# Designed miniproteins, single chains, continued (5), part 39

Each design is a single chain, and the fold is of that chain. pLDDT is the mean over its residues in the fold that is shown.

## One batch from the design tools (miniprotein)

Design m17429
Fold by ESMFold2-Fast:
Structure m17429 (fold): chain A 60 residues (1-60)
Amino acid sequence: MKQTTVSVVVRMEDGTTVIGTATLPASTPKQDGIDAAVAEAERKAGVKVAEVLAVSSTTH
C-alpha cells in the first residue's frame, strides 16, 4: 500500500517556526494530511499554529 508523508512549515502563536509531519495512506484527502501535520506541530510545540507557511507532500 502506498503512503503519503505531508510536511508543513508553520508559524506558531508564540512566533516560533516549527515543522510538522504526518504519514497517512495515499488515499487520504490532501486537506486531512495537512490537518494531521498541523496537529503534530501543535502537539510538539505545545502551542497553537497561527499560520501555515509551506506544505510539501511525498508519496512512496
Scores: mean pLDDT 81

Design m17430
Fold by ESMFold2-Fast:
Structure m17430 (fold): chain A 60 residues (1-60)
Amino acid sequence: SARVAALQAAAAGAEAAAATLRALAEQSSPVDAEGYRAGAARAEALAAEYRAQADALAAA
């Protein structure tokens, strides 16, 4: 369905954002890296929520 596809696309976007933030953390000072890692963890959690919603809708 269009909604499942949209949730999968949103999850992929959040995963890409998390990867970018992880890369920035590696290139940053320890203080700045903490912020980037926290941002990446939030983006990863959001991606997992979108994937769970997509799976639930696909199973219905």
Scores: mean pLDDT 90

Design m17431
Fold by ESMFold2-Fast:
Structure m17431 (fold): chain A 89 residues (1-89)
Amino acid sequence: SSEIEKLKEEFRRYLLMGLFDKALELGKELLEKGVPLEEVIKLIEEETEERVAFALAMGGEEAAELIRERGKKIIEELKKYYKELLEKK
């Protein structure tokens, strides 16, 4: 669906911008619309790697680690939400 592709692009944008609340809400919506958890996680990992690469290039090893931790946190929250979705079906 072109609508799902637009939601994925908006999700990537919010991840890149560090807008966690909006990213989490869109991640939940993607899961509710049947996007596989593995695909949503891959999008988070890809955007996290891009942000980490940028931080490292600027000499920010500490900033890079914080970005990795934040990416892991979003993944944890979405895995938790996905489990709840499966238990309600």
Scores: mean pLDDT 84

Design m17432
Fold by ESMFold2-Fast:
Structure m17432 (fold): chain A 58 residues (1-58)
Amino acid sequence: SSDEEALRRAEERGRESTPLALEIVKKVEEKYKKEGKLDETSMTEIGEEMNKLIEEKK
């Protein structure tokens, strides 16, 4: 339970420290979902695109 709380706090800190990064993640997910590109390949590419956008906003 303490480990779970630590993970939640880390996620909240990320959200508070980099709110723009979270907005980018949501936008990328919606874009791929809208196009119906939610398969194994698309899920992997979505993850890479989200990470790239998050890193670029740092």
Scores: mean pLDDT 62

Design m17433
Fold by ESMFold2-Fast:
Structure m17433 (fold): chain A 65 residues (1-65)
Amino acid sequence: SELEKLAQELVDYTKKNGLTPIDLEQAKALLETTGWDLERAKAVLEREHELKKEMEKLGLKYSFK
């Protein structure tokens, strides 16, 4: 399906760019919230990864789920 294709592209994007890894179901959920906007979904993943790194630098714990 189109959603699965876009979701797989998001999963591959996180692996290629060293971002916090996500599974296919998480990618589908993110695409649903962004209205299937792949660019916006990528931006969300980059912000989540950046937030996680900043929280780790401050000694705080971060949980994706």
Scores: mean pLDDT 79

Design m17435
Fold by ESMFold2-Fast:
Structure m17435 (fold): chain A 65 residues (1-65)
Amino acid sequence: MVDEKEVLRGMADILMSLADQLASQGDYEEAAELYERAARLYEEAGDLEAAEEARRRAEELAAKA
């Protein structure tokens, strides 16, 4: 069986890591976009807590962009 949720979660984890790197460099607008994309993937994977965390980070950075 193809574990679609595991694939989506893995993709979201990669986007979170990249967003963290961009945020540390001051690229707040791009980092916020990646956190929003990660949140959508976590939501599709059924990981609502991770999706909420990613959305919160996106909102914080969007305010700084």
Scores: mean pLDDT 82

Design m17437
Fold by ESMFold2-Fast:
Order: structure tokens, then C-alpha cells, then sequence
Structure m17437 (fold): chain A 80 residues (1-80)
């Protein structure tokens, strides 16, 4: 399902965030991604809109982490 695909992508991104960001930055990313999933579940965002928002968040990450996140997003986009 689209929700399972998006949840898996978010879980993989949060793992990267935990390993590469400060605890405060990780908490901020987690809250934002959890909010986006909630908006999707409430029918307020399409799967593509969620992925676009996550792609914008990825731009705030260090370059190496950003590349990994973009690969996760592209995989999710192909599974949708």
C-alpha cells in the first residue's frame, strides 16, 4: 500500500538522520516526517507531495546523507 511504502521510506530516512544529525536535529526531522505521514493518512497530501516535501528536507542534510535519502525517495517513488 502507499502508506506502507511511505512509512518504510520514513523509517529508513530517520535511521540516517539518527546516525548523521545531532539529537536536536534528529527530533526536528522526526516530528516533520511524522507530521507529513499524518497529513497523508488524513487525505490532505498525495504520496508524491509527501515525497517532494521529504526531498526538500533532504537538502538540509550533509551531502553524503542527502544522496542516500534521495535514493530512498526514488525507490519509494518507483514502488508507488
Amino acid sequence: SPLEILRKAVEEILKIAKENLSPEQYENVKLTLDFLLKQFEEGKLTPEQVLQAVENIAKTFPEESRKKILEIIEKARKEL
Scores: mean pLDDT 87

Design m17438
Fold by ESMFold2-Fast:
Structure m17438 (fold): chain A 77 residues (1-77)
Amino acid sequence: MAEETYEQGLKLKAQRNYREAARLFTEAGEIYLKQGKYEKASEAYRLAGEAYLQLGDVEEAVRLFEKAAEAEKLAKE
C-alpha cells in the first residue's frame, strides 16, 4: 500500500539511506497519484526530490519536484 511504502521511505531517510528512500517515496507518489490522493502524492515526490539532492543527483531531484508541483495543481483545495 502507498502508506506502507511511504512510511518505509521515512525510516530509510532517518537512517540516511537516501537512494532507497528516494525510490520508495517515488513509488508512493505514483500510487497516491493513481488513487487521486494528490496532496500525499505531492508530498511523496517532494521527499524523493530532497533525497536525490542528498545524493547529488540534481537532475533527478528537479524531475521529482516538477512531479510534486503537478500533483499540487491537481490537489485543489
Scores: mean pLDDT 86

Design m17439
Fold by ESMFold2-Fast:
Structure m17439 (fold): chain A 70 residues (1-70)
Amino acid sequence: SMELEEELFKLGSEISDKTLEAYRKGDTEKTDKALRAGRLVDEAIRLLEQGDYEKAKELLEEAKKLLEEI
């Protein structure tokens, strides 16, 4: 749905910003977590395009939890 797409876009932008910040600071563990969260967002977008709404939502929640640890 458009709402889920919008939330995934916003989360992706936030992850990109945090990835760059962690990378610039030399924080390899936070960089790794941010990159994993980014991959979950990319996979969620692909699942949403395929109509797998429930799985896309689960991956969105996983990405949010990883982002909270950064």
Scores: mean pLDDT 86

Design m17440
Fold by ESMFold2-Fast:
Structure m17440 (fold): chain A 91 residues (1-91)
Amino acid sequence: SKKKAEELYKKGLEAFFKGDYEKAAELFDKAAELGEGELKARALLNRAIVYLKMGDTEKALEDADKAIEAAPENELVRAGAEMIKAMAAAA
């Protein structure tokens, strides 16, 4: 449900700030699975950033596209996804 997705997203951020990128990606994956709309999009965008940090350009691009699909009318999500795509294309 939404509350569980929000809790997993928060734990994903905590893991990310600790530099535990494997754990962050796993927690953002679970948050995206249970979340919808903007929450799902935010989890996918943060997982894409983790993948870029780890050199997995293809997975980052896939997550950027999925984030736009999850929240197609959210301009901040679109801007974030476009930035990730530009960074991935330049890598």
Scores: mean pLDDT 87

Design m17441
Fold by ESMFold2-Fast:
Structure m17441 (fold): chain A 90 residues (1-90)
Amino acid sequence: SPLAEQALALVRESAETVIRTYRETKDPEELLKAVEGFRTAVRAALMAGADPEELIAIVRETRDKLRELGAPQEVLDLVDETIKELEAAA
């Protein structure tokens, strides 16, 4: 679906924004805001018919990069909740 492909591309862009925001600011509040946007984009992509397995892969990669950057456990837990939501939908 063209809508699903576009939504998936927006999820990838949102993931890059999350990583860039934390790398540049190291601000937990800005990171939480970016992660909320990312979670919203992931849910929208799922509703648009994006493949849950592709979404899980993107979310896991984003989590791993955030962990490498030293993101707070609270933020990593929110990303893990998104993975669980996707696994339930798959």
Scores: mean pLDDT 88

Design m17442
Fold by ESMFold2-Fast:
Structure m17442 (fold): chain A 69 residues (1-69)
Amino acid sequence: MEEELRELIERARADPTDVLSIVRAALLAPGHPEVVAAARRGREILGDEWDAAVAAAGPEAVAYVESLQ
């Protein structure tokens, strides 16, 4: 689990538009500061496309994004 999270965070760092990696990392560790930062950065870059990609990932991903400050 920890190793999987680390790999997903590294992928998100390399490509902040990789919504799937960011969402998967967020579902594993929703409060993780690097995951929160990556999610905010991805949303900033993609705008409406971020919302569509998160919705496609499922209701748990939508709930996570709604929980971000």
Scores: mean pLDDT 75

Design m17443
Fold by ESMFold2-Fast:
Structure m17443 (fold): chain A 70 residues (1-70)
Amino acid sequence: SPLEKEKVRLEILKGMYEIAISSLEYIIEKNPELPEEVKEALRKEIERLEEEIKKIEEEIKELEKKIKEE
């Protein structure tokens, strides 16, 4: 099903963003010497990625509804 393929694509994209968040969190944790401005920029990027994940999760839920209606 094209809808199932799109769901898999969104799940992969979500996983990529989750990896990006973990990488950014790891950088902050392992580099306490980073200027606070840099840490704040990294935290803002984490928040941006978390919002993108929420959008992807909403799209997945809508696709799941459409798959059930097929």
Scores: mean pLDDT 87

Design m17444
Fold by ESMFold2-Fast:
Structure m17444 (fold): chain A 72 residues (1-72)
Amino acid sequence: AEEKAREYIAKAEKSTGKEKADNYLQAGRWYYEAGKRDEALTAYANAIKADPTNKEAWKEAQRLADDIAASP
């Protein structure tokens, strides 16, 4: 799971705009599956920064932020 997340981070770093956001979104999903919630949140934040119109990135970032707030 983490290795897949790192692959998508590398793809995002080589991409621009919506493609960059999509790759960061995928990286966030793989980090979430790996239980790395802080890294997943960072990836979702980077996806939003790359494309602020990406509704899935906002939705998944909010869901993860709620999970983090509920589990100190």
Scores: mean pLDDT 80

Design m17445
Fold by ESMFold2-Fast:
Structure m17445 (fold): chain A 85 residues (1-85)
Amino acid sequence: MVEERLEELERRIEEAAKRSQEEAFLLAAGAVIGLAEVFDAERGEKLRAQLREYVAKNPELAETMRRAEEFRREAAAIAEEMLAA
C-alpha cells in the first residue's frame, strides 16, 4: 500500500539522520521534490536546480545528492500511483 511505501522512505531518512542531519535533509528534500514534480513539473525542476547549486558549492555532498535523486524518483512513483486511483 502507498502508506507502507511512505513509511519505508521515512524510516530510511531516520536512519540517515543517525549518521548525518545534513544527509537526512538532502534525502528528505529529494522525496519532497519527487512528490511536488508530479503536480507541477516546472516547480519540481526549479527545486532540483536549487539543490544542484547548493551541492556545487559543497562538493563533499555529491554522493548524498545522488541518493537524494533516488529518493526523488521513488517519491514521484508513489505520488503517481496515488493520482492514478
Scores: mean pLDDT 78

Design m17446
Fold by ESMFold2-Fast:
Structure m17446 (fold): chain A 55 residues (1-55)
Amino acid sequence: GKLSAEQLDLVADILKELGEFDFEQAAVLVKKKLLEKGKTNEGEVLAQILKKLLL
């Protein structure tokens, strides 16, 4: 599915924090940040999209 503007911003922020792009670490950070926001299902979906996008 299409990522929302908020989800795209979150992904960009996480990638900046990593410095070096690590797909496995990026997926974990996305899940953690979305869980903290109470978006558990969206975090899982976003992590799968990120995995598909990078692979």
Scores: mean pLDDT 62

Design m17447
Fold by ESMFold2-Fast:
Structure m17447 (fold): chain A 59 residues (1-59)
Amino acid sequence: SYVEKAREALEKGNLNEAAKYALDAFMEGDKEGAKEVLKEILKKKPDFEGAKKLLEQIE
């Protein structure tokens, strides 16, 4: 699961990798899982532009 890969990357502090897997999850139709991962990225780094923009598109 891309959501699981994103969470693993997030736990390791790899925010760029977590955001990429969140995008992949969204592209596969798991928009809710993608949203939750993106929100967790933004809790750790509110200025992370990639996650912010993607979350705005998903809402």
Scores: mean pLDDT 83

Design m17448
Fold by ESMFold2-Fast:
Structure m17448 (fold): chain A 65 residues (1-65)
Amino acid sequence: MLTPEQLTLRGGGLLNEGKYEEAVRLFEEALRLDPDHRQAWGGLGAALRELGKLEEAERYYEKAS
């Protein structure tokens, strides 16, 4: 199985490809395995911002800090 770090790296790759919904799913999976994984919170915030969910993105950026 993929680790939270591996899921977060793959999610970042999907963000670079513009596959925002798929990136969200990988970041959510990473956080399901490790809720304290700050890089995954930041990635989820970035993906949601690209999807236009700005208020949700702001909350997840707060979790990443």
Scores: mean pLDDT 82

Design m17449
Fold by ESMFold2-Fast:
Structure m17449 (fold): chain A 57 residues (1-57)
Amino acid sequence: MEQVQKAIDQSIEAWEEIDGRKLDEKEREEMRKTLEKVVKNGQEEVERQRKEAEARE
């Protein structure tokens, strides 16, 4: 989603500020893809837990 992509981009920018160097384009792409996978895995895990909790009531 757009909000997730913006959050990922902001995280990369924050990392650049903390580390004190700018990432090149390839590094940014790799980090963006890694963060997208982490977010997707997290969302799937949360959704699975919600369905299980609803079933238990």
Scores: mean pLDDT 72

Design m17450
Fold by ESMFold2-Fast:
Structure m17450 (fold): chain A 56 residues (1-56)
Amino acid sequence: MDEKKKKIFEEVLGVKPVNLDDDVWELGGNYQKALKLSSKIKEEFGEYIPVEDLKK
């Protein structure tokens, strides 16, 4: 599970994640990338993470 989440983060953000709890905004993300990340996690794992939660 965590490995797939890391791959999704890396694919969407174009950066190597150190922690799954890393703030998308700090990783050079923006609203569009946060939406894409949330959508991919929902599709892959059925887990809904709103953009605000990705902001941390």
Scores: mean pLDDT 64

Design m17451
Fold by ESMFold2-Fast:
Structure m17451 (fold): chain A 63 residues (1-63)
Amino acid sequence: MGDGVPDTPLAREGRRLVEEGRKKLENAKSIQEVTEGIGTILRGIGLGTQALYQTRLQERQAQ
């Protein structure tokens, strides 16, 4: 069955930031704005990873 990314508020926030950062990157008109867009995407990825880590941590405690 495979475990998908859990649909937690933290995971949704991460996806929102990735989409927002990508949109900002596509509309970037300077190298500074490109850097900001990339930073926003990385933050979104970080939140998604944190949500996955919390889920795995619960599983580890059960083992």
Scores: mean pLDDT 73

Design m17453
Fold by ESMFold2-Fast:
Structure m17453 (fold): chain A 87 residues (1-87)
Amino acid sequence: AEELAREVVRLAFEAVDAAAAGDIEKALELLEEALRLAEQIPDEELREAMIESLEEIRKLIEQGRIHEAMLKAVALAIRVIGLLLDR
């Protein structure tokens, strides 16, 4: 479960890095993969939290708000760490 959540966070960071480099198509493909993996997370609270954050990051990237998308990716990582540590 934790390993899947860590993979989703890694893909989210790779997506915002691609967007920052101007490769929006790659960023959106990486986010689609992250969303697909997030749907496989068995913990309902963690799954919902990750899907919500990934959808926000996708929307920000689609709007060209890349710095805000980067901040959302950091917030996602912090939220995931918090949820995994409070088990």
Scores: mean pLDDT 83

Design m17454
Fold by ESMFold2-Fast:
Structure m17454 (fold): chain A 61 residues (1-61)
Amino acid sequence: KGREALEAGKYEEAVRLFREEIERDPENAEAWRNLGEALGKLGDVLSSTAYYIRAIGLEIE
């Protein structure tokens, strides 16, 4: 699972797994949030922020 990779510190693997989840269900706000977190851990703050905002939008809409 992407979450397991994230918790284990395997951030690049977590990014790949969360992208796969989003491909299956693009409205999965949790997957977008987790992808943002993983990218933030890798130092990609701009992408992290964008994906986090996307997750919030999905939860509101």
Scores: mean pLDDT 78

Design m17455
Fold by ESMFold2-Fast:
Structure m17455 (fold): chain A 115 residues (1-115)
Amino acid sequence: SMEEEYEEIIRELTEEYNMPRESVEVQIEYLKSLGATLEEIREILTAAARGDLPKLLELYERLIERLTREQILRFSREHFADREELEELENAPSLEEMKELAKELLRRYFAALTE
């Protein structure tokens, strides 16, 4: 069942990566609210737990491609965007341009983490 599959993800992340259960559960619910699939949630949280920033960036860019404008703003606020970047995203003339801007800002954020 989907619940059993989520419990396996929680167990793996808590046992192998020493992540607090409550933190894993909160991240699962957050990613579910963005419309992420079970497999996407597993890949994202595993990449994050491993510190696999290149893989995490690829997964987040793929997720952004299918998000709504409201979901992009929420994702950007939660992960990387400051106030000015959020205003720039909100003022993007189309959803397509907003997705491209969000991916550019995300890449800059990840580049700063790997310096």
Scores: mean pLDDT 86

Design m17456
Fold by ESMFold2-Fast:
Structure m17456 (fold): chain A 117 residues (1-117)
Amino acid sequence: MTVEEEAKTIPDELVEKVIEALSIPDKEKALEEIIKLIDEYLEKQGKLSPLEKLKTLLAIAYKLMEEEKYEEAAKLLELFYESTGEEIFKELAELARKKDKEGFLELANKYLEELEK
């Protein structure tokens, strides 16, 4: 499943709650709330794998960009970069800041495909 296909399954209520969490001034608390929101959503779907969590995160970021909320998408990805040190999140955040939705999809889908091998 592509990030674009996954984004179509993400409820608007989840995206709104992620935006609210991103407004928390404490980055650590913002990250904890976002992880909790994703975990609770995936638990209801019976999906608990790290790969499913990553797919959901990238789908939320893409859905934010489709709604022209590029700053929120970039902030979301930057929080995961600061927490994990994974360069992919930094690259995806830079694409969100450039408003490059097509480049974001290409990079995100390639990354997920490599993890599924």
Scores: mean pLDDT 85

Design m17457
Fold by ESMFold2-Fast:
Structure m17457 (fold): chain A 70 residues (1-70)
Amino acid sequence: SAEAREQLIERLSGYYRKDFSDLSDEELIEEAEKLIEELEEQKKTLSGPAALVADAEIRELRELIEELKE
């Protein structure tokens, strides 16, 4: 959906501090999947509230990817 696309662009642009608005849906999904892998790796070094925040971000990214695919 267009809304899922906008939210993925916002999340990726915020995290990497660069513009993702010119990427295709397929390219956005690829970048979001890479971000999920980075966040899952970072979680291994996190504890307490920081780990819970990372979990929430990973869940939101996964949901947006699925919405964009359908």
Scores: mean pLDDT 83

Design m17458
Fold by ESMFold2-Fast:
Structure m17458 (fold): chain A 96 residues (1-96)
Amino acid sequence: MKLYETKFLARKDGAEVEVTITFDEDTGKVVSVEVKARLDGLSPEARQEIERLIAELKSLVGKPIGEAYDVLSRLARLLRELGFEIKALGSSVPLS
């Protein structure tokens, strides 16, 4: 079993969304999804849509990593439309 992490961070003013997806490289399956979200200053509609996509991501434990990337891509698009700055943090091998 070889575990990899995909990390995603989005920020806007006081709001922040951090997603960490752990998957097993040997099986290609999602092992865990951790989300930390602070949605201060967003409209109720924006918060609801973000929370729906977070719930969809969390439902993908045991599913292929490609399905998690599809949902993460949809979340990233929504956050960009809302004015968030997005930083994708791959597994932290320092490329220095």
Scores: mean pLDDT 78

Design m17459
Fold by ESMFold2-Fast:
Structure m17459 (fold): chain A 71 residues (1-71)
Amino acid sequence: SVEEALAAEAEELRERGEELLEKALEAAKKGDIRTAISYAVAAALLYGAAGDNEKAKEALEKVEKAIEEAK
């Protein structure tokens, strides 16, 4: 069904977003600000595409805080 297909697509996008968020946080801890921002934006876009605007916002905020803490 369309509903099942959309749910599966959203789940795949969320899983990809989670992987990119993990990479963004790792880059932030290493002081690689450009890489951290690039992965954070990509993660936020994937969460947004999945309809999860709250997770998109949280991903950006988590990476911003990690960058600030690495200073």
Scores: mean pLDDT 85

Design m17460
Fold by ESMFold2-Fast:
Structure m17460 (fold): chain A 120 residues (1-120)
Amino acid sequence: MITLTESGGGTFAEGSSVRLTSNFTGDLSKVLSVSWWRERPGEPLVLVGKISADGKKILYDEEVKGRATISLDWSKKTSYLDLKDLRKEDTATYYNVVIYIDDDGTVLFSFGSGVQVTVV
């Protein structure tokens, strides 16, 4: 099983930037993709960005294009979400999600516990 430890949340000024970090434990050789999702107050969970394990395929939601960057550092077993030009609408709980295959070929997902970002 892959486990995720998220950090980098807090209270941020409008117009500033944030880096959210997720540290991975477990067998990373079977990871297919890593993604960041967010849940804004009163709204459904939505994708922010997704990156393939090889780093070659990256997708962003249209609301964050040009402001968000997702990256992987396998040497540190870490994923980052960088979000710049913060707006009040970026206030949300952010979740890192890892999609991987187990030894039986079953596709599994691991979720972080969520990290709160508040923009003031």
Scores: mean pLDDT 86

Design m17461
Fold by ESMFold2-Fast:
Formats: C-alpha cells, sequence, structure tokens
Structure m17461 (fold): chain A 103 residues (1-103)
C-alpha cells in the first residue's frame, strides 16, 4: 500500500510537471528563458527519481522552489546551491541554511 500510494503519487506528480512545462512553453509571456525551462525539466526529473528512492517530496519541492526564487532574483550562487542540494537530496539542515539566504 505504501508502494502503491507512492506509485500513484509519482504518476500524479509526473503528469502535473508535464502539464506545467507544456503551459510555460506555450505562454510567450512566461518569465523563464529557454535554458531555464530545460533546467526546470531536468530538476523535475531528478525530483521524481529521488521521491521514487524514498526522499521526502516536501524537502525536494522546497529545494526546487529555492532554485526558482533564486534564479528569478538573479542570485546565481543561491540557485546553484539549491540545485546541488536537490540533486544530492541534502538534509533539512541545508534547506534551513539556504532559506536564511533569501532576501
Amino acid sequence: DKEEELKKKLEELEKLYEEQLKNLKSDPTNLYTEEELEELKELRKIQLRLIAEGVDPDLLELYFQLWNVARYQGNEELAEQAREALRNAAPQEEADRLLAQIK
């Protein structure tokens, strides 16, 4: 049941992420560059893989949102730190450290 619940959640998240990306790509007024859209797609794939491996979805979403906020603010250093934290499934202590850097 935990395994079946995880599979269902992964299918729902995959569809949500695909729809979000499709909507962003179809909207010429979106606030993402083409390179940022490719990075978004890659980070979403990493989230799905790590969730399947048992990583906390909320922690991964926090790192994704940290990247998204940092790139929007032009904070390239924070954006890179958030990307690496997501890729490495860094513990909550790293999330707390990165949150303290948001202006």
Scores: mean pLDDT 82

Design m17462
Fold by ESMFold2-Fast:
Structure m17462 (fold): chain A 62 residues (1-62)
Amino acid sequence: PLTPEEQERLERFLKRFDVDGSGRLTPEQLAAFLKGVLSRDGNGEVTPEELEKALEEFEKAK
């Protein structure tokens, strides 16, 4: 599961990279974002699969 701070950062990144307008992220794009964000912080605790599941649940909840 995502922390509230990570969720907000992801939404901001999704809006910035809304090239397709569908709001759909590929696993490769998720992995790239995780490497960029987590490499900077040096945390590395969240897997791409966990982020993808959290995003899917968030979309279903709407």
Scores: mean pLDDT 55

Design m17463
Fold by ESMFold2-Fast:
Structure m17463 (fold): chain A 71 residues (1-71)
Amino acid sequence: EVEELVRRAGIDPEYFEELAKKAGLSDEVKRALARNMAARAEDWGPLTKEEAERIVKVAKLGLEHAAELRA
């Protein structure tokens, strides 16, 4: 599932898995990001590695902000 979506986005699945693991993302968040990346690539063309890194980083920051707002 995630691998297929990431491949459609033009990103190597192993590379994405390393990024997600480094960022501490759950499987749920990984699937959501993979779907989002695939949808973006379908409309605007394949993502670069830098774009994938940015997406993962933004997701991590979003989770941190959600925790802060919840406090």
Scores: mean pLDDT 74

Design m17464
Fold by ESMFold2-Fast:
Structure m17464 (fold): chain A 57 residues (1-57)
Amino acid sequence: SEAEELMERANKLVREALKKGNIEANLLAMQAFQYALNGDLEKARELLKEAEKLLSK
């Protein structure tokens, strides 16, 4: 499902943010996971984009 895809993507970003020491990106990715789990796919996508933007340097 799309929710499972977004949760998988969020977990990868959480790991990457922790590896890079980016606390803000980590928190956004964790929030995206929670929104995807709750079925709010729109909010999950927005938070994932913000986390990815922070991690892209």
Scores: mean pLDDT 86

Design m17465
Fold by ESMFold2-Fast:
Structure m17465 (fold): chain A 57 residues (1-57)
Amino acid sequence: MSGGEVIARVARADNEAAGHPEAGEAAARLALQTSRDGGSDAEAAKAAQEMSIRGGG
């Protein structure tokens, strides 16, 4: 499993636990896309976290 996939799974689980499963799906998709675009695992994690915060606001 790639780092992007691990980050996506964590983002989905965290957002679901917070009551925002749709934000979790968006964060997971963004993390995977960041990885595919050549971004680092750190960049994928940052993107997922920002999407999670904005989706849950």
Scores: mean pLDDT 77

